# Designed miniproteins, single chains, continued (5): the designs that were tried, part 88

Each design is a single chain, and the fold is of that chain. pLDDT is the mean over its residues in the fold that is shown.

## One batch from the design tools (miniprotein)

Design m19056
Fold by ESMFold2-Fast:
Structure m19056 (fold): chain A 91 residues (1-91)
Amino acid sequence: SASEARIELFLRILDRMLEWAKSKGDEELAKVVEEAKKRLEEFAEAHPDASVDEILQLFAKEMAKILSVASEEQRAEIARIMEAVAAEAAA
């Protein structure tokens, strides 16, 4: 479904962000990203009939938390990760 595809896309973004944060030793960023991933996974399991809009709203809320602890340089890398995952999904 469109909702399942959107959850998969967002989990891929969060997975790449988590791997990158861990590779840089940024424990604070890694923790916030890991919490966001867990919340999205738990939401998907609890709400199998969730709409695309509900998934988008949750992802936006979790991304806002991640960006609030990210530096300017980290925000630029996060944007690059999102663009790369979106491009791969479109291919």
Scores: mean pLDDT 86

Design m19057
Fold by ESMFold2-Fast:
Structure m19057 (fold): chain A 72 residues (1-72)
Amino acid sequence: GSQQLEQQRQQFQAQLELDEVEALARIMRAVGFSEEEIVKMLRRDYGLPESLKTVEEVLAALRQRLQQKIDA
């Protein structure tokens, strides 16, 4: 495909991952998972670094990933 279509697909995927993680974190917290458990699962599932300790840091990393796709 064209570079423009590839960029749009990457942006869409990054936005989808961000939306999914926001929803998952909310649901898991409502069900009674600890922040440590939520963060550990999200880091593993979304290929995020072990340096992230909070849900807010996980969301910030995914927002940065999305921004990089928009800026590229």
Scores: mean pLDDT 82

Design m19058
Fold by ESMFold2-Fast:
Structure m19058 (fold): chain A 67 residues (1-67)
Amino acid sequence: GGVMEEAERAVEDLRRDPSEENARRAANAGKALGMLGYPEKAREIAEELERFGHLEEAEEARRGAEE
């Protein structure tokens, strides 16, 4: 477990099914990673969210990367 594993699974789930629920999970995981000092991973997750049209969720993930 842990935030990194949750983030990886959330992105995998999003790629399989770009639902609002999976987008929210990915955004939350990205935000948490950004706050933990992994802003590059938060950015990667935000880019995946943008690819599926989840622009608000992408912004949430990026916001976690701001110190």
Scores: mean pLDDT 81

Design m19059
Fold by ESMFold2-Fast:
Structure m19059 (fold): chain A 104 residues (1-104)
Amino acid sequence: SQATIDALRAALADLRRATTRDQAIATLERALAAVKAHSDNTLAISTLERALAQLRRETDTARAIALGILTVEEVLRILETDDIAKQIGAVLRVLGEIIDLELA
């Protein structure tokens, strides 16, 4: 979903400007909420949930921010890959319907 991708890109920008661990945690919590609201991608959701659990244990601010950035980049990759796969599936379904019409 474009809304999910836009929310994650905004989160990535926020993380690049973050100076505290709490800002990184809050940004990832908003990213998780956006993914849950606009996507059913279980891998993306579980990746964010695991990263949040790790962030809550991380005491080093620089490592927390870096983990947040890497997590959002990975989730963006997961969602963009899923969107491409869904688009290919839709095209193949339409082509199958056209073949059935031509054979009739």
Scores: mean pLDDT 82

Design m19060
Fold by ESMFold2-Fast:
Structure m19060 (fold): chain A 86 residues (1-86)
Amino acid sequence: MKTLAQKEAEELIEYLKEKLKDPNTPEELKELLKKLIEKLKKELPEFSKLSLHQEIGEVLRLIGIKLDLELLPPEKQIEVLKKLLE
């Protein structure tokens, strides 16, 4: 069975894909969303190998990213994504 961190990462990837389909999403934000999707896909195998403490930390991080993308204005979403992709 998939870990909770792996499940949250896959759910975040699907959310990001839906956000890319929204014509109201700015082009710069769409470019950053595509980069985050690719990064998360590459990290997915590592999420299955986490200790309990690491898994809790990654689950909270993934949930935090989703909340920022849902609640922040596009300008701040771009700032958050740039920091995550560094």
Scores: mean pLDDT 81

Design m19061
Fold by ESMFold2-Fast:
Formats: C-alpha cells, sequence, structure tokens
Structure m19061 (fold): chain A 78 residues (1-78)
C-alpha cells in the first residue's frame, strides 16, 4: 500500500512536470524503480503510470516513456 501510494504520487508529479523534461524524467525513473520492487500492481498504479507515459511522449522524451511502458508491460504479463 505504501509502495503503491509512492508510485501514484511519482506518476502524478511526472504529469505535472510536463514542461520540465529533466524533472519529468527524474520522476519517471523513480516510478520505474518502485515498480521493479512491487510484486502486485493495482489498476490505479497502472492507470497513473499510463498517464506518466503519455506526459513523457508529449514532452518528446520517447526513451523515458519507452522504459516506463516496458516496466508496466512486464508486470501486466506476469
Amino acid sequence: SLAEKIAIKLAEEAVKAKDDPQKLAGYVRGLVNVLKKMEKLSDEVIKAAEKAIQAAEDSGDYETARELRKEVEKVRSK
């Protein structure tokens, strides 16, 4: 539950940092690291991560968006 709250907050901060690519990338990297340590993902975490992926793509940071998408897909396929 605490890890899920941290993941959701990092995703929300990434979306808010859309005009600051370095700050956005930092929040997304933090989110990726939290997701890697989670054994269970809620639909709320997945939905928040998808919004962060979209924010990264909209900002032109396709590499950061791809890394987050890969981590989300890895957990979904489990």
Scores: mean pLDDT 81

Design m19062
Fold by ESMFold2-Fast:
Structure m19062 (fold): chain A 65 residues (1-65)
Amino acid sequence: GREEAIERLMRELGLSREQAEGIVTLAEAIPDAALVRQYLLREAGLSEAQAERALAILREHGLVA
């Protein structure tokens, strides 16, 4: 669910709660993996490896396809 995805983003990627909540909120509003990936790289400032891990977490919790 939403909270489990937030907690995993914080724990596995070292993100703040604010950053993790922002990512999850975007994915809920726009569940397009390519658009979420662009946000992770450009706005959230994640590396490619961190962005791929974040997308995997979001997919495991049903937030993106």
Scores: mean pLDDT 85

Design m19063
Fold by ESMFold2-Fast:
Structure m19063 (fold): chain A 82 residues (1-82)
Amino acid sequence: SVEERLEEIMEDVLAEAEKVLSPESVKALREEAETIKEEMLKSPLDDDTKIAQARKAFRTLKLVALSREKGDPAYLRQAAAG
């Protein structure tokens, strides 16, 4: 299902985030990602578009969290480009 795919994508991004972010940043990222997942499931978009947009959103959240924790604006530029 689309819900199972969104959950898998979210957990993959969080697993990668755990390698480079503090536990506090990962917790905040999970809460924000769960909100995006719920909103995406409620949207009238087709399943493929939901998956593509959610993947982009989860990646952007990770980059924003990296920018905040590392103090490096390059992560924000990368997020804006994707």
Scores: mean pLDDT 82

Design m19064
Fold by ESMFold2-Fast:
Structure m19064 (fold): chain A 74 residues (1-74)
Amino acid sequence: MQEEVDRVRETLLAAGASEEAAIRAASIYGLARLSPQPVSYAGLARTLGLSPRTVRRLVRLTEEATGERLPIVE
């Protein structure tokens, strides 16, 4: 579980992402996969203190890097 989140961070760092972007993306991955309730872009933005647009960009980056679709709702 934490190993999967750490792997997302490591993958993005290896791909040239900044430390901040990699940490944020790993947090989004963990929240989306571990939440017992559907997570929304607006909810993630509020939780992480980011804009919804930034969350959408980080979700896309994470999905592209991992090949895994995240269960995030509008």
Scores: mean pLDDT 77

Design m19065
Fold by ESMFold2-Fast:
Structure m19065 (fold): chain A 70 residues (1-70)
Amino acid sequence: KFEKVLEKIREAVKEEKDPGLAKQLRNQIEGAEAAIKRGDVASAERYIRGALNLLKSQNPEKAKELEKIL
């Protein structure tokens, strides 16, 4: 379920010291949540993968673990 991955990404946003990166991560989370609400699984996955790609530049191990549970 996408909810578990979104929770972990939201936790990463709280720990993020870079306000620009935190804002970008929040935008991807909001896009994914909106897509899930309308039943658009493909768009939801795209937004989640976008957030994971952003996280990979800062914490590659965390991003890798979250990709496995997606």
Scores: mean pLDDT 78

Design m19066
Fold by ESMFold2-Fast:
Structure m19066 (fold): chain A 98 residues (1-98)
Amino acid sequence: MIEERLEEFGEKNRDKPKEEMPELWEEFLEELEKRFEELTDEEKLAVYAGRYYLALVNKDEKRLEEIKEEAKKTFDEKLLKKFEEYLKEAEELVKKRE
């Protein structure tokens, strides 16, 4: 499910400028969050990682801390390790944008 949604997002936004990407990501994440309780652990992980990316773009240090705390309560050790990898990817994406 998440892979199909990511493919659709990528296709729709292929030609969009980088400056618009945070807003487009926010809209995508809001759609996923409407179904949060129905999401798989992998999809929930993607939502948390995406929210972390937006918090980085907005320089919201408080929100970054809240997301990390929520993830630790939500995910087991294996998913947390994967989450940490996604956080590194999000940080690199923000660095490339700046």
Scores: mean pLDDT 69

Design m19067
Fold by ESMFold2-Fast:
Structure m19067 (fold): chain A 100 residues (1-100)
Amino acid sequence: SHMVQELERRAAAIVAEAVRRALDSDTAQAMVDALERGYREALRLFLEAGLISEAEAEEMLARIRASLDAVRARLEAVQAKYGLTPRQIFERLLEQAAAE
């Protein structure tokens, strides 16, 4: 339906804005915090529309949070080793993931 397409469009815009804020972050922690907020807001849209349950949203967010914690730890380790900013590391990881 047009309403579902609008929800998907709003969710995509929220995630895109979260990625933009993450790339403008000075620390790995601030970067993953921005991404988590974006995913939480996107999931809330689907929850409020009744497309997912509260339990499903909480499980999805827990998995996202665990994944982001692993990314943060890796970004901090690579930054310490190579002197790259978190933004530069994250952009390179996204490029590598897109190439796979």
Scores: mean pLDDT 82

Design m19068
Fold by ESMFold2-Fast:
Structure m19068 (fold): chain A 81 residues (1-81)
Amino acid sequence: MKEKEEATKKVIESLKKEIDERFKNLPQEIIDTIKKMHEKLVKEKGIKSFDELTDEQVEEMRKALTPVIKKYVEEKKKKAA
């Protein structure tokens, strides 16, 4: 029982580290959003790595990230003005 929760936590931690490495050039807010989406997929779908993501899951994440990225870019433009 507790062993399954520990295994899930280790998978989530490994994925979060890979996200930090792969997306290190992105703003922290976007990275945090990517981490939350992957954590949800691990808990709901039981994925263990990026390679287990389906094309549909990748598209869902892409769609969810698009408005977050747009808001970040617009806020940066407003602060520069």
Scores: mean pLDDT 74

Design m19069
Fold by ESMFold2-Fast:
Structure m19069 (fold): chain A 63 residues (1-63)
Amino acid sequence: AAAARARVQALIAQLEQQIAFLQKQLEQLKADNAPESEIARVEAQIASNEAMLAALRAKLAAL
């Protein structure tokens, strides 16, 4: 249904924006020589969001 497709596209756009924000945050942490634990935390958040994004893209392709 068109409504389901639109909802999934909106969630994809939101996740893409969040991933972009986290990537900028990660670059800043690396530039500032932040602790490895802090860098690892942001990397884990990016990985989690990328996995969710991949699942939503697969769902969109199936619609």
Scores: mean pLDDT 86

Design m19070
Fold by ESMFold2-Fast:
Structure m19070 (fold): chain A 98 residues (1-98)
Amino acid sequence: PRFEALALLRTAAELGDLGAVEAVIRLHEEIIKELEKFREALEAGDKKKQKEYGEKINDMLGYDVGVDSTKDEIDELIEKEREALEEARRLKEELLAR
């Protein structure tokens, strides 16, 4: 699962691997994009798209997102991922400011 790869990349990023930091940033951006698509499908009542986007989110995040997920749960996940993205961006700036 990609969430295991994300954990390993985070460790490498914290050890100063700029490539790993950039990969973590890209993964959080991708997760946020898929969560936003899931939220749109949820508000539209499109259970088929909810399942499709939920499977991608589960692979990337390790969180079980499906047709029974609420808008509040998805909004909380988006907020958490945006916070993680900002932390990764700050780490990148710190490494570049050598």
Scores: mean pLDDT 78

Design m19071
Fold by ESMFold2-Fast:
Structure m19071 (fold): chain A 65 residues (1-65)
Amino acid sequence: SSEVGFAIAAMGIGIDAGVSIKSIRLEDGKYVIEIEYDSEEKLKKAKEEIKAYAERLGKEVEIVE
């Protein structure tokens, strides 16, 4: 499904940015993504790339630290 495809892509973006994706859940049409990180720079990169990807697909996303 498009939901599974988005989740897999978001996990890949997180891994590439150097963070861990702890969970992804869909709430009221919004993807809530929990990220574990060891540096603010990696977190910032992951947030920017995930949000940009979501915007391209018309998906709403919320990042939780």
Scores: mean pLDDT 83

Design m19072
Fold by ESMFold2-Fast:
Structure m19072 (fold): chain A 73 residues (1-73)
Amino acid sequence: MEKEQIEETARQIEELARNAEAVLALLAAAEPSLSPSQRAQADLTREAIERVLAGADPREVAEELYEIRKAAA
């Protein structure tokens, strides 16, 4: 189950990175309307996209995000 969630998250991050300019622009436009928890989620998404664009492995980024979200729950 956790492995499948990490693989799906990695795939989603990779797809977001392929559309990075549009996704990052949407996140920036939405920022003033976000709650603190939504802003934290948006920041994690932005950082994940930026790291993949910088050459990070989407699976490693997904594993880190999964652990962060699990620790926050």
Scores: mean pLDDT 77

Design m19073
Fold by ESMFold2-Fast:
Structure m19073 (fold): chain A 90 residues (1-90)
Amino acid sequence: SMVEAFKKAVEKILSYIEEVLDAETVEAFRAEFDKLIEKVEKNPSTSPEVIKQELLNAISRVADKFGLSESRKRILQNQAAIFLDEAIKE
């Protein structure tokens, strides 16, 4: 299901982020992603495109809050999009 695909993508994104960012920043990403998981669970008919955009927006919000560079933000968004696309295709 889309919900299961999204949860799998979030797990991969968090694992990736844990390798490259500090614990405080990782916890902020986890909190934002938990909110998105709740939204997707409440609205399981939400399109993959909308879910992807909400995911990228959440990454942008946390990146801006913690002062991450535009380059780092772009890398995180691109990696997250790849993980989501791969999870949906499985």
Scores: mean pLDDT 86

Design m19074
Fold by ESMFold2-Fast:
Structure m19074 (fold): chain A 90 residues (1-90)
Amino acid sequence: SAEAEREALREGIEKALLEVALREVGEDDLIRDLQRNNGSPEAVDRAKRELKRRHPEVYEEMQRRIERLVAMDPEEVEEEARRLEEELAK
């Protein structure tokens, strides 16, 4: 359904922003854990918890970016998700 597609897109953006934040602070072990577990909810939760513990300022900025994205209309969210996927593919 359209709702399920929008939810999946939002979840993908949240995972992408988490990986971007981890790359920014050089937390290679946490990035590896996320990738090894294909971004499972458990791996995402571990990475978020460790990011908050080690780099609270980066975690707060990531949360602000997520809030900004969830306030966007669905078309803008889809465009931003594609841009993040392209950036992470580099």
Scores: mean pLDDT 79

Design m19075
Fold by ESMFold2-Fast:
Structure m19075 (fold): chain A 80 residues (1-80)
Amino acid sequence: MLDQVLAQAQQRLQQLADRSPEAAEAARLAYDIIVDSVRSGTGENGVRIAGAMISGASPALSAEIDQAMDEIARLIREAQ
């Protein structure tokens, strides 16, 4: 279950990186933050921090980043 959630998170972050090359590095770091937070039991805090980082790198995609982060947070909640 957890591996499936992390795979979905990685896929959604990759889709954001593909649409905004400027956000590619932020998306990579965001994935690491989400992985660490999920494994430490603070997954939703990690998603919040990750979303802020990507939005800072690509403000034009803020609404789509928020939607992706909400979906990732939902998947984490459903897995726990």
Scores: mean pLDDT 79

Design m19076
Fold by ESMFold2-Fast:
Structure m19076 (fold): chain A 73 residues (1-73)
Amino acid sequence: SEPVDPAAREEFIKRVEEEVEKIKSTLNPEEQEKLDELFEEFKRRMRAARTVDEAEEVIRDYKERVKKILSSS
């Protein structure tokens, strides 16, 4: 797997952050808190990812957990 480009990684994180802000406007306070905690974990894991494969795994895990938050309400 290719090394993660730090600039591309930070741009992706920023795009996810913008999406989180949009989604939060449709959620209740409990769901907003869970989403915020999940996004903070996502940022830490993304910044720790060394390879593209590791980054893709982090993204997949994040998407699955977001779905669980959205489907629980």
Scores: mean pLDDT 84

Design m19077
Fold by ESMFold2-Fast:
Structure m19077 (fold): chain A 70 residues (1-70)
Amino acid sequence: DVDRSPAEPVGETEEEVLSHALLLVAKGQRLGPRGKAALEKLTEELIASDDLSEAQKKALEEWKRRALEL
């Protein structure tokens, strides 16, 4: 219940979606329920696929901590 709609990740690739999500979280923006659900699903699929680089995995872990706390 904010004056503006909660931010949600956008992008054509999973990497772009994650980059946008991390940017939003870094700005302290709260993710909406759709954004949180999409990110949760994407993080589970990406971790299972192991298609992410080590740097992206670390970013994902830090994003998860911040996004879920918001």
Scores: mean pLDDT 63

Design m19078
Fold by ESMFold2-Fast:
Structure m19078 (fold): chain A 84 residues (1-84)
Amino acid sequence: DAAFQELLARAVELGRYLAELLKRADEEAREELLEVGRRTDARLEELGRQLQEASEEERPAILEEALRLLDEARRELEEIEKKL
């Protein structure tokens, strides 16, 4: 399951990036970073539940949505990083 492995790898990379930004953030930026993480985790949990119930044919679309979610979260973190 190459697509699922890619999703896991990208989620791990995003988590590492968030952790590094949190080390450099003041209290205000820290709250913004944690909010992005919290929203992303909640949506990933929902997509994970959908994936568990999905047929083989439905799985690619859910995985693609999850990858897009991670890309959007990364862009939000990059915008916050510019202000650190």
Scores: mean pLDDT 86

Design m19079
Fold by ESMFold2-Fast:
Structure m19079 (fold): chain A 70 residues (1-70)
Amino acid sequence: SAEEEQYILNLFDKDGDGVLDEEDKEAIKNFQKILKLEGEHDGVIDEGTKKGIERLEKQGFNPEKSPHYT
């Protein structure tokens, strides 16, 4: 959904251009591997990655309030 896409952009899009660059994809890939998210760990936002991010958000993880990346 648009809300999930915006949450992902806030988490990984450091330059704020609304586009995921190669560096952003590497960060997503590392995020997927560290958290062992379901689906492929290839830096692509799939349903498993979205579900993992939603779970973290509901557990109190907030990228805007966090000083660092996960």
Scores: mean pLDDT 63

Design m19080
Fold by ESMFold2-Fast:
Structure m19080 (fold): chain A 73 residues (1-73)
Amino acid sequence: VEKYIEQVKKEYEAGKLSENDYKIAVDYLNKFKEQGIKTKDLVKLSKELKKLNVSDDNREKIGNYFMDALKEQ
């Protein structure tokens, strides 16, 4: 999970994510680490990122981080 948090941080530092998008992504990754999250929460995150004008490519990329983290849990 820390690996995916670092990747999200790099996307934010590169200007590809807003501060709000970054905070949302990190919050969900931390919840995966501590609680385990259902796939419905990934759908909610994807919709929030889309609403906040994150590009489809970045939304898919972030979604893939969460899917990979979920498979490793």
Scores: mean pLDDT 68

Design m19081
Fold by ESMFold2-Fast:
Structure m19081 (fold): chain A 70 residues (1-70)
Amino acid sequence: SMKEKAKELEDLARKYRQLAAQHESLANFYRADPSLREQAERHEKLASEYRQLADVLEKKFNELKKKIEE
């Protein structure tokens, strides 16, 4: 159903937000050591990618929610 699809999108967006936060934290941790710059950059890239995925899913969730409430 559309409600089930909306719930799946909401849950997946929440998971990607959590992953983004975790990778951002790891990037900041590795950034403190100049010798670990590549690891910091990798985690920063992953954090950015997960934030982008969460944004897309949240937009899809909001649009689907509007259609359900109509």
Scores: mean pLDDT 87

Design m19082
Fold by ESMFold2-Fast:
Structure m19082 (fold): chain A 75 residues (1-75)
Amino acid sequence: SATAIAALEKVLANLEEVAARLGVSVATLRPIVEKALALTRENGGKMPSSEELAARFSEEEQRLLERAVVYALTT
C-alpha cells in the first residue's frame, strides 16, 4: 500500500533522528530501510511477508525495521 512506502520514505527523510531513537548508527539503519523500501516497491507497495523478510533480513534487522516503521506510523 501507499502507506508502507510513505512510512519507509519518512524514515529515510528523518534517518538521523530515527537511528538515534533506536540506538543505532545511520550507517546501520540506512541499508536496512533502503532494502525494505526496494522490496516493498517490488511487492506492489505492500510490506513484504514474514517469509520474505526472514529470507532478506536477520532477526535483528527485522526488529530495527519494525521499530523504524512504528516510529513513522505514530509520529
Scores: mean pLDDT 82

Design m19083
Fold by ESMFold2-Fast:
Structure m19083 (fold): chain A 71 residues (1-71)
Amino acid sequence: DDLRQKLIGLDEKTAVQLAKDYLLSLGYESTSVTKKGDKYLIDGIKGSKTVMRITLTFDGKTLKDVEVTKL
């Protein structure tokens, strides 16, 4: 909820950067970003495994939805 409230309405560059910063703040060693259509998939990586994913869904250039998935 807090992450969603902070990110909704932001542009692609800002929302992606803040999502990456959030994952790093949780102790993930690195992040990976993949763009698929209207979505950005931001993965939190520990060791060689993706263990958390933030999915950002955009309407045009503004963020409309944030989904956090533990993998």
Scores: mean pLDDT 81

Design m19084
Fold by ESMFold2-Fast:
Structure m19084 (fold): chain A 96 residues (1-96)
Amino acid sequence: EETEKLVKEFREDAEKNIDDPDKMVEIARKYLEKAKDNVKTVLGIVREAAEVATKMGEKSDEVIERIVDLAVEVNPSISREAARTAAENGKKEAEK
């Protein structure tokens, strides 16, 4: 599935920069711009970004909020609530 492939590629790049919040947000912007018109892929990237960012400890919420805001900026058809829901799903996956 194309969405799953792009989301997996994003996760691999994000994992390499888990110690750099600003770089992780830059990587998220790159992949969100690439997915721009595909709502499912944008939300998938937000979900994976939240899962990866949860491993950053105290900075996780800041990074997640920045990425949620970025997703809405990249695709204005996505509500902030929908993006936040995707992020909450990613946080739950990280708890497993």
Scores: mean pLDDT 81

Design m19085
Fold by ESMFold2-Fast:
Structure m19085 (fold): chain A 71 residues (1-71)
Amino acid sequence: GTNALGRGLDLYDQGRYAEAVAEFDRALAENPDNDKLRALAHGVKAEAYRRLGREEEAARAQATSVALGAL
């Protein structure tokens, strides 16, 4: 079945960026100890924020994704 990360990516592909962010937040809440998934979720959340013009949130999410991806 489609998980929260997958649902977020589907919404992103549809241009539904705010709804995609909500699903990425759900994926993060459901996976507190999965650094690889958390890195990916923060990365795609940053892309969604960039699409929404929310540059500060995009930068913060990108920084978190990079930090987690180095682990």
Scores: mean pLDDT 84

Design m19086
Fold by ESMFold2-Fast:
Structure m19086 (fold): chain A 80 residues (1-80)
Amino acid sequence: RELSKGEQFMLKQFEKLLKEADVDKDGTLTRLELGEASLNPDKFPYMGGLDLYFDELDKDGDGTISLEEFVAWLKEHQRP
């Protein structure tokens, strides 16, 4: 489904975080990396509170979040 401008902005922040934190360069983030971003809103705006949804973001339960999983979560969690 269509991503809103706000969702596209969050996606851009997620891509930025992937480039800075993805040590293995496989396009995934761990819960720890997402939690650190959530604690630093000055560096990663709009990432606050995403750690609360980690289990929903982690669709396959492997402990990492891919860009694909993040996009899927944004499309599922739209406002009424």
Scores: mean pLDDT 67

Design m19087
Fold by ESMFold2-Fast:
Structure m19087 (fold): chain A 57 residues (1-57)
Amino acid sequence: EELRKEIEKAIEAFGAGVAAGVDPDTLRERLKAEAKHPFVIELIDSFAETERRRREL
């Protein structure tokens, strides 16, 4: 259950940050520092990579 809650929190925080105009790399660094599970760290990296690629030239 802790893993599920951490995943949900990471998804919400990343989404809110993107909506607020925060850079994906900044969100990645901040959220990874708070992540407890390796899987959540991988998820955050995936979110940041996808959003970064969407914004690249």
Scores: mean pLDDT 78

Design m19088
Fold by ESMFold2-Fast:
Structure m19088 (fold): chain A 71 residues (1-71)
Amino acid sequence: SSAMARRKELMSRGHFEVDKLVQEKKRLTERAKEAYSKDKEEGQKLFKEAEQAGKEMDETMRSYAEEVAAV
């Protein structure tokens, strides 16, 4: 059905976008840990960016879950 096709598309796009944010958060967190010991300001900036990526991940998951539920 068209509804099943729409649901699969939304789930696929959601998975892709969330995975990108998960990978970005991991990279930023590891870089922040390394940078913090040498440059506190750079480390703090990277930790804030990692936190922002986490928030975007949560919002993206909620948005796609709501769209899937509405199909």
Scores: mean pLDDT 83

Design m19089
Fold by ESMFold2-Fast:
Structure m19089 (fold): chain A 95 residues (1-95)
Amino acid sequence: ALEALRAELDARAAANRASSQSSAVDLVDELAARVTRAELTYYRELQKESGDPLEKEYRAYKKTAEIMEKEGDTIEAEAFRIDARAVKIQIEKKK
């Protein structure tokens, strides 16, 4: 989901370079800033966690989603909730 957000942003930036619409460029810049804030928040939370790597990722994704939701970044929050669920499934499969 986080990787998907970055990929979508890159795809939109490529498409907007082809279309030459200034308003589309401004939207891409705003999305880039939002994705960058989300990534930095995730890595900060990940650094605070200890224990098993998968459990660290799960807790970091969950906490980042809560922070993004409080900041009004609901799309980014849902993306991190999806990533948290995916990691939880991996943890359950390894038991």
Scores: mean pLDDT 73

Design m19090
Fold by ESMFold2-Fast:
Structure m19090 (fold): chain A 96 residues (1-96)
Amino acid sequence: MAEARIEELREEMLELIEEFEEKFGDKELKEEMVKILEEEPDPLVAASKISLLMLTRYKDEKDQEKILYIVGISLRLIGLGLEIELLREQERRARE
């Protein structure tokens, strides 16, 4: 069912945010990212806001591994948001 898959993808987004906190120790940013995911009804917009927030917070970061990690997690979040949007669109078409 599309709903079960959407829930699974949202859980993957939360797991990525938790992985970010474990790696960076930034609890305040993690709480803000979780709030965006909960309050923003559009999953792609939520993923984009979270990604921009991480990139803005760490704009002056000089550790290449950390920069690459933030870019990587941002792309993964956007990919998950896109998959949820596609599943919602498929469900909408099935009801029409």
Scores: mean pLDDT 82

Design m19091
Fold by ESMFold2-Fast:
Structure m19091 (fold): chain A 61 residues (1-61)
Amino acid sequence: SGLDVFLDVVRKILNEEPLSEAEANRYYVGQLYKYLGRKAAVAELRRNAHLSEEIKRLLAE
């Protein structure tokens, strides 16, 4: 699930390991799942091209 992927990426961040672009994207997906719940996060991801500002806003909460 997106949350499992998020936890792996968080572990890498805590260990100060560099993130690839794909891993950075997985971090944002995991944050959406955490804050919106899975159904709403999937709906937002289908609009992903327009979500960069909304993702930043959710991370700031």
Scores: mean pLDDT 61

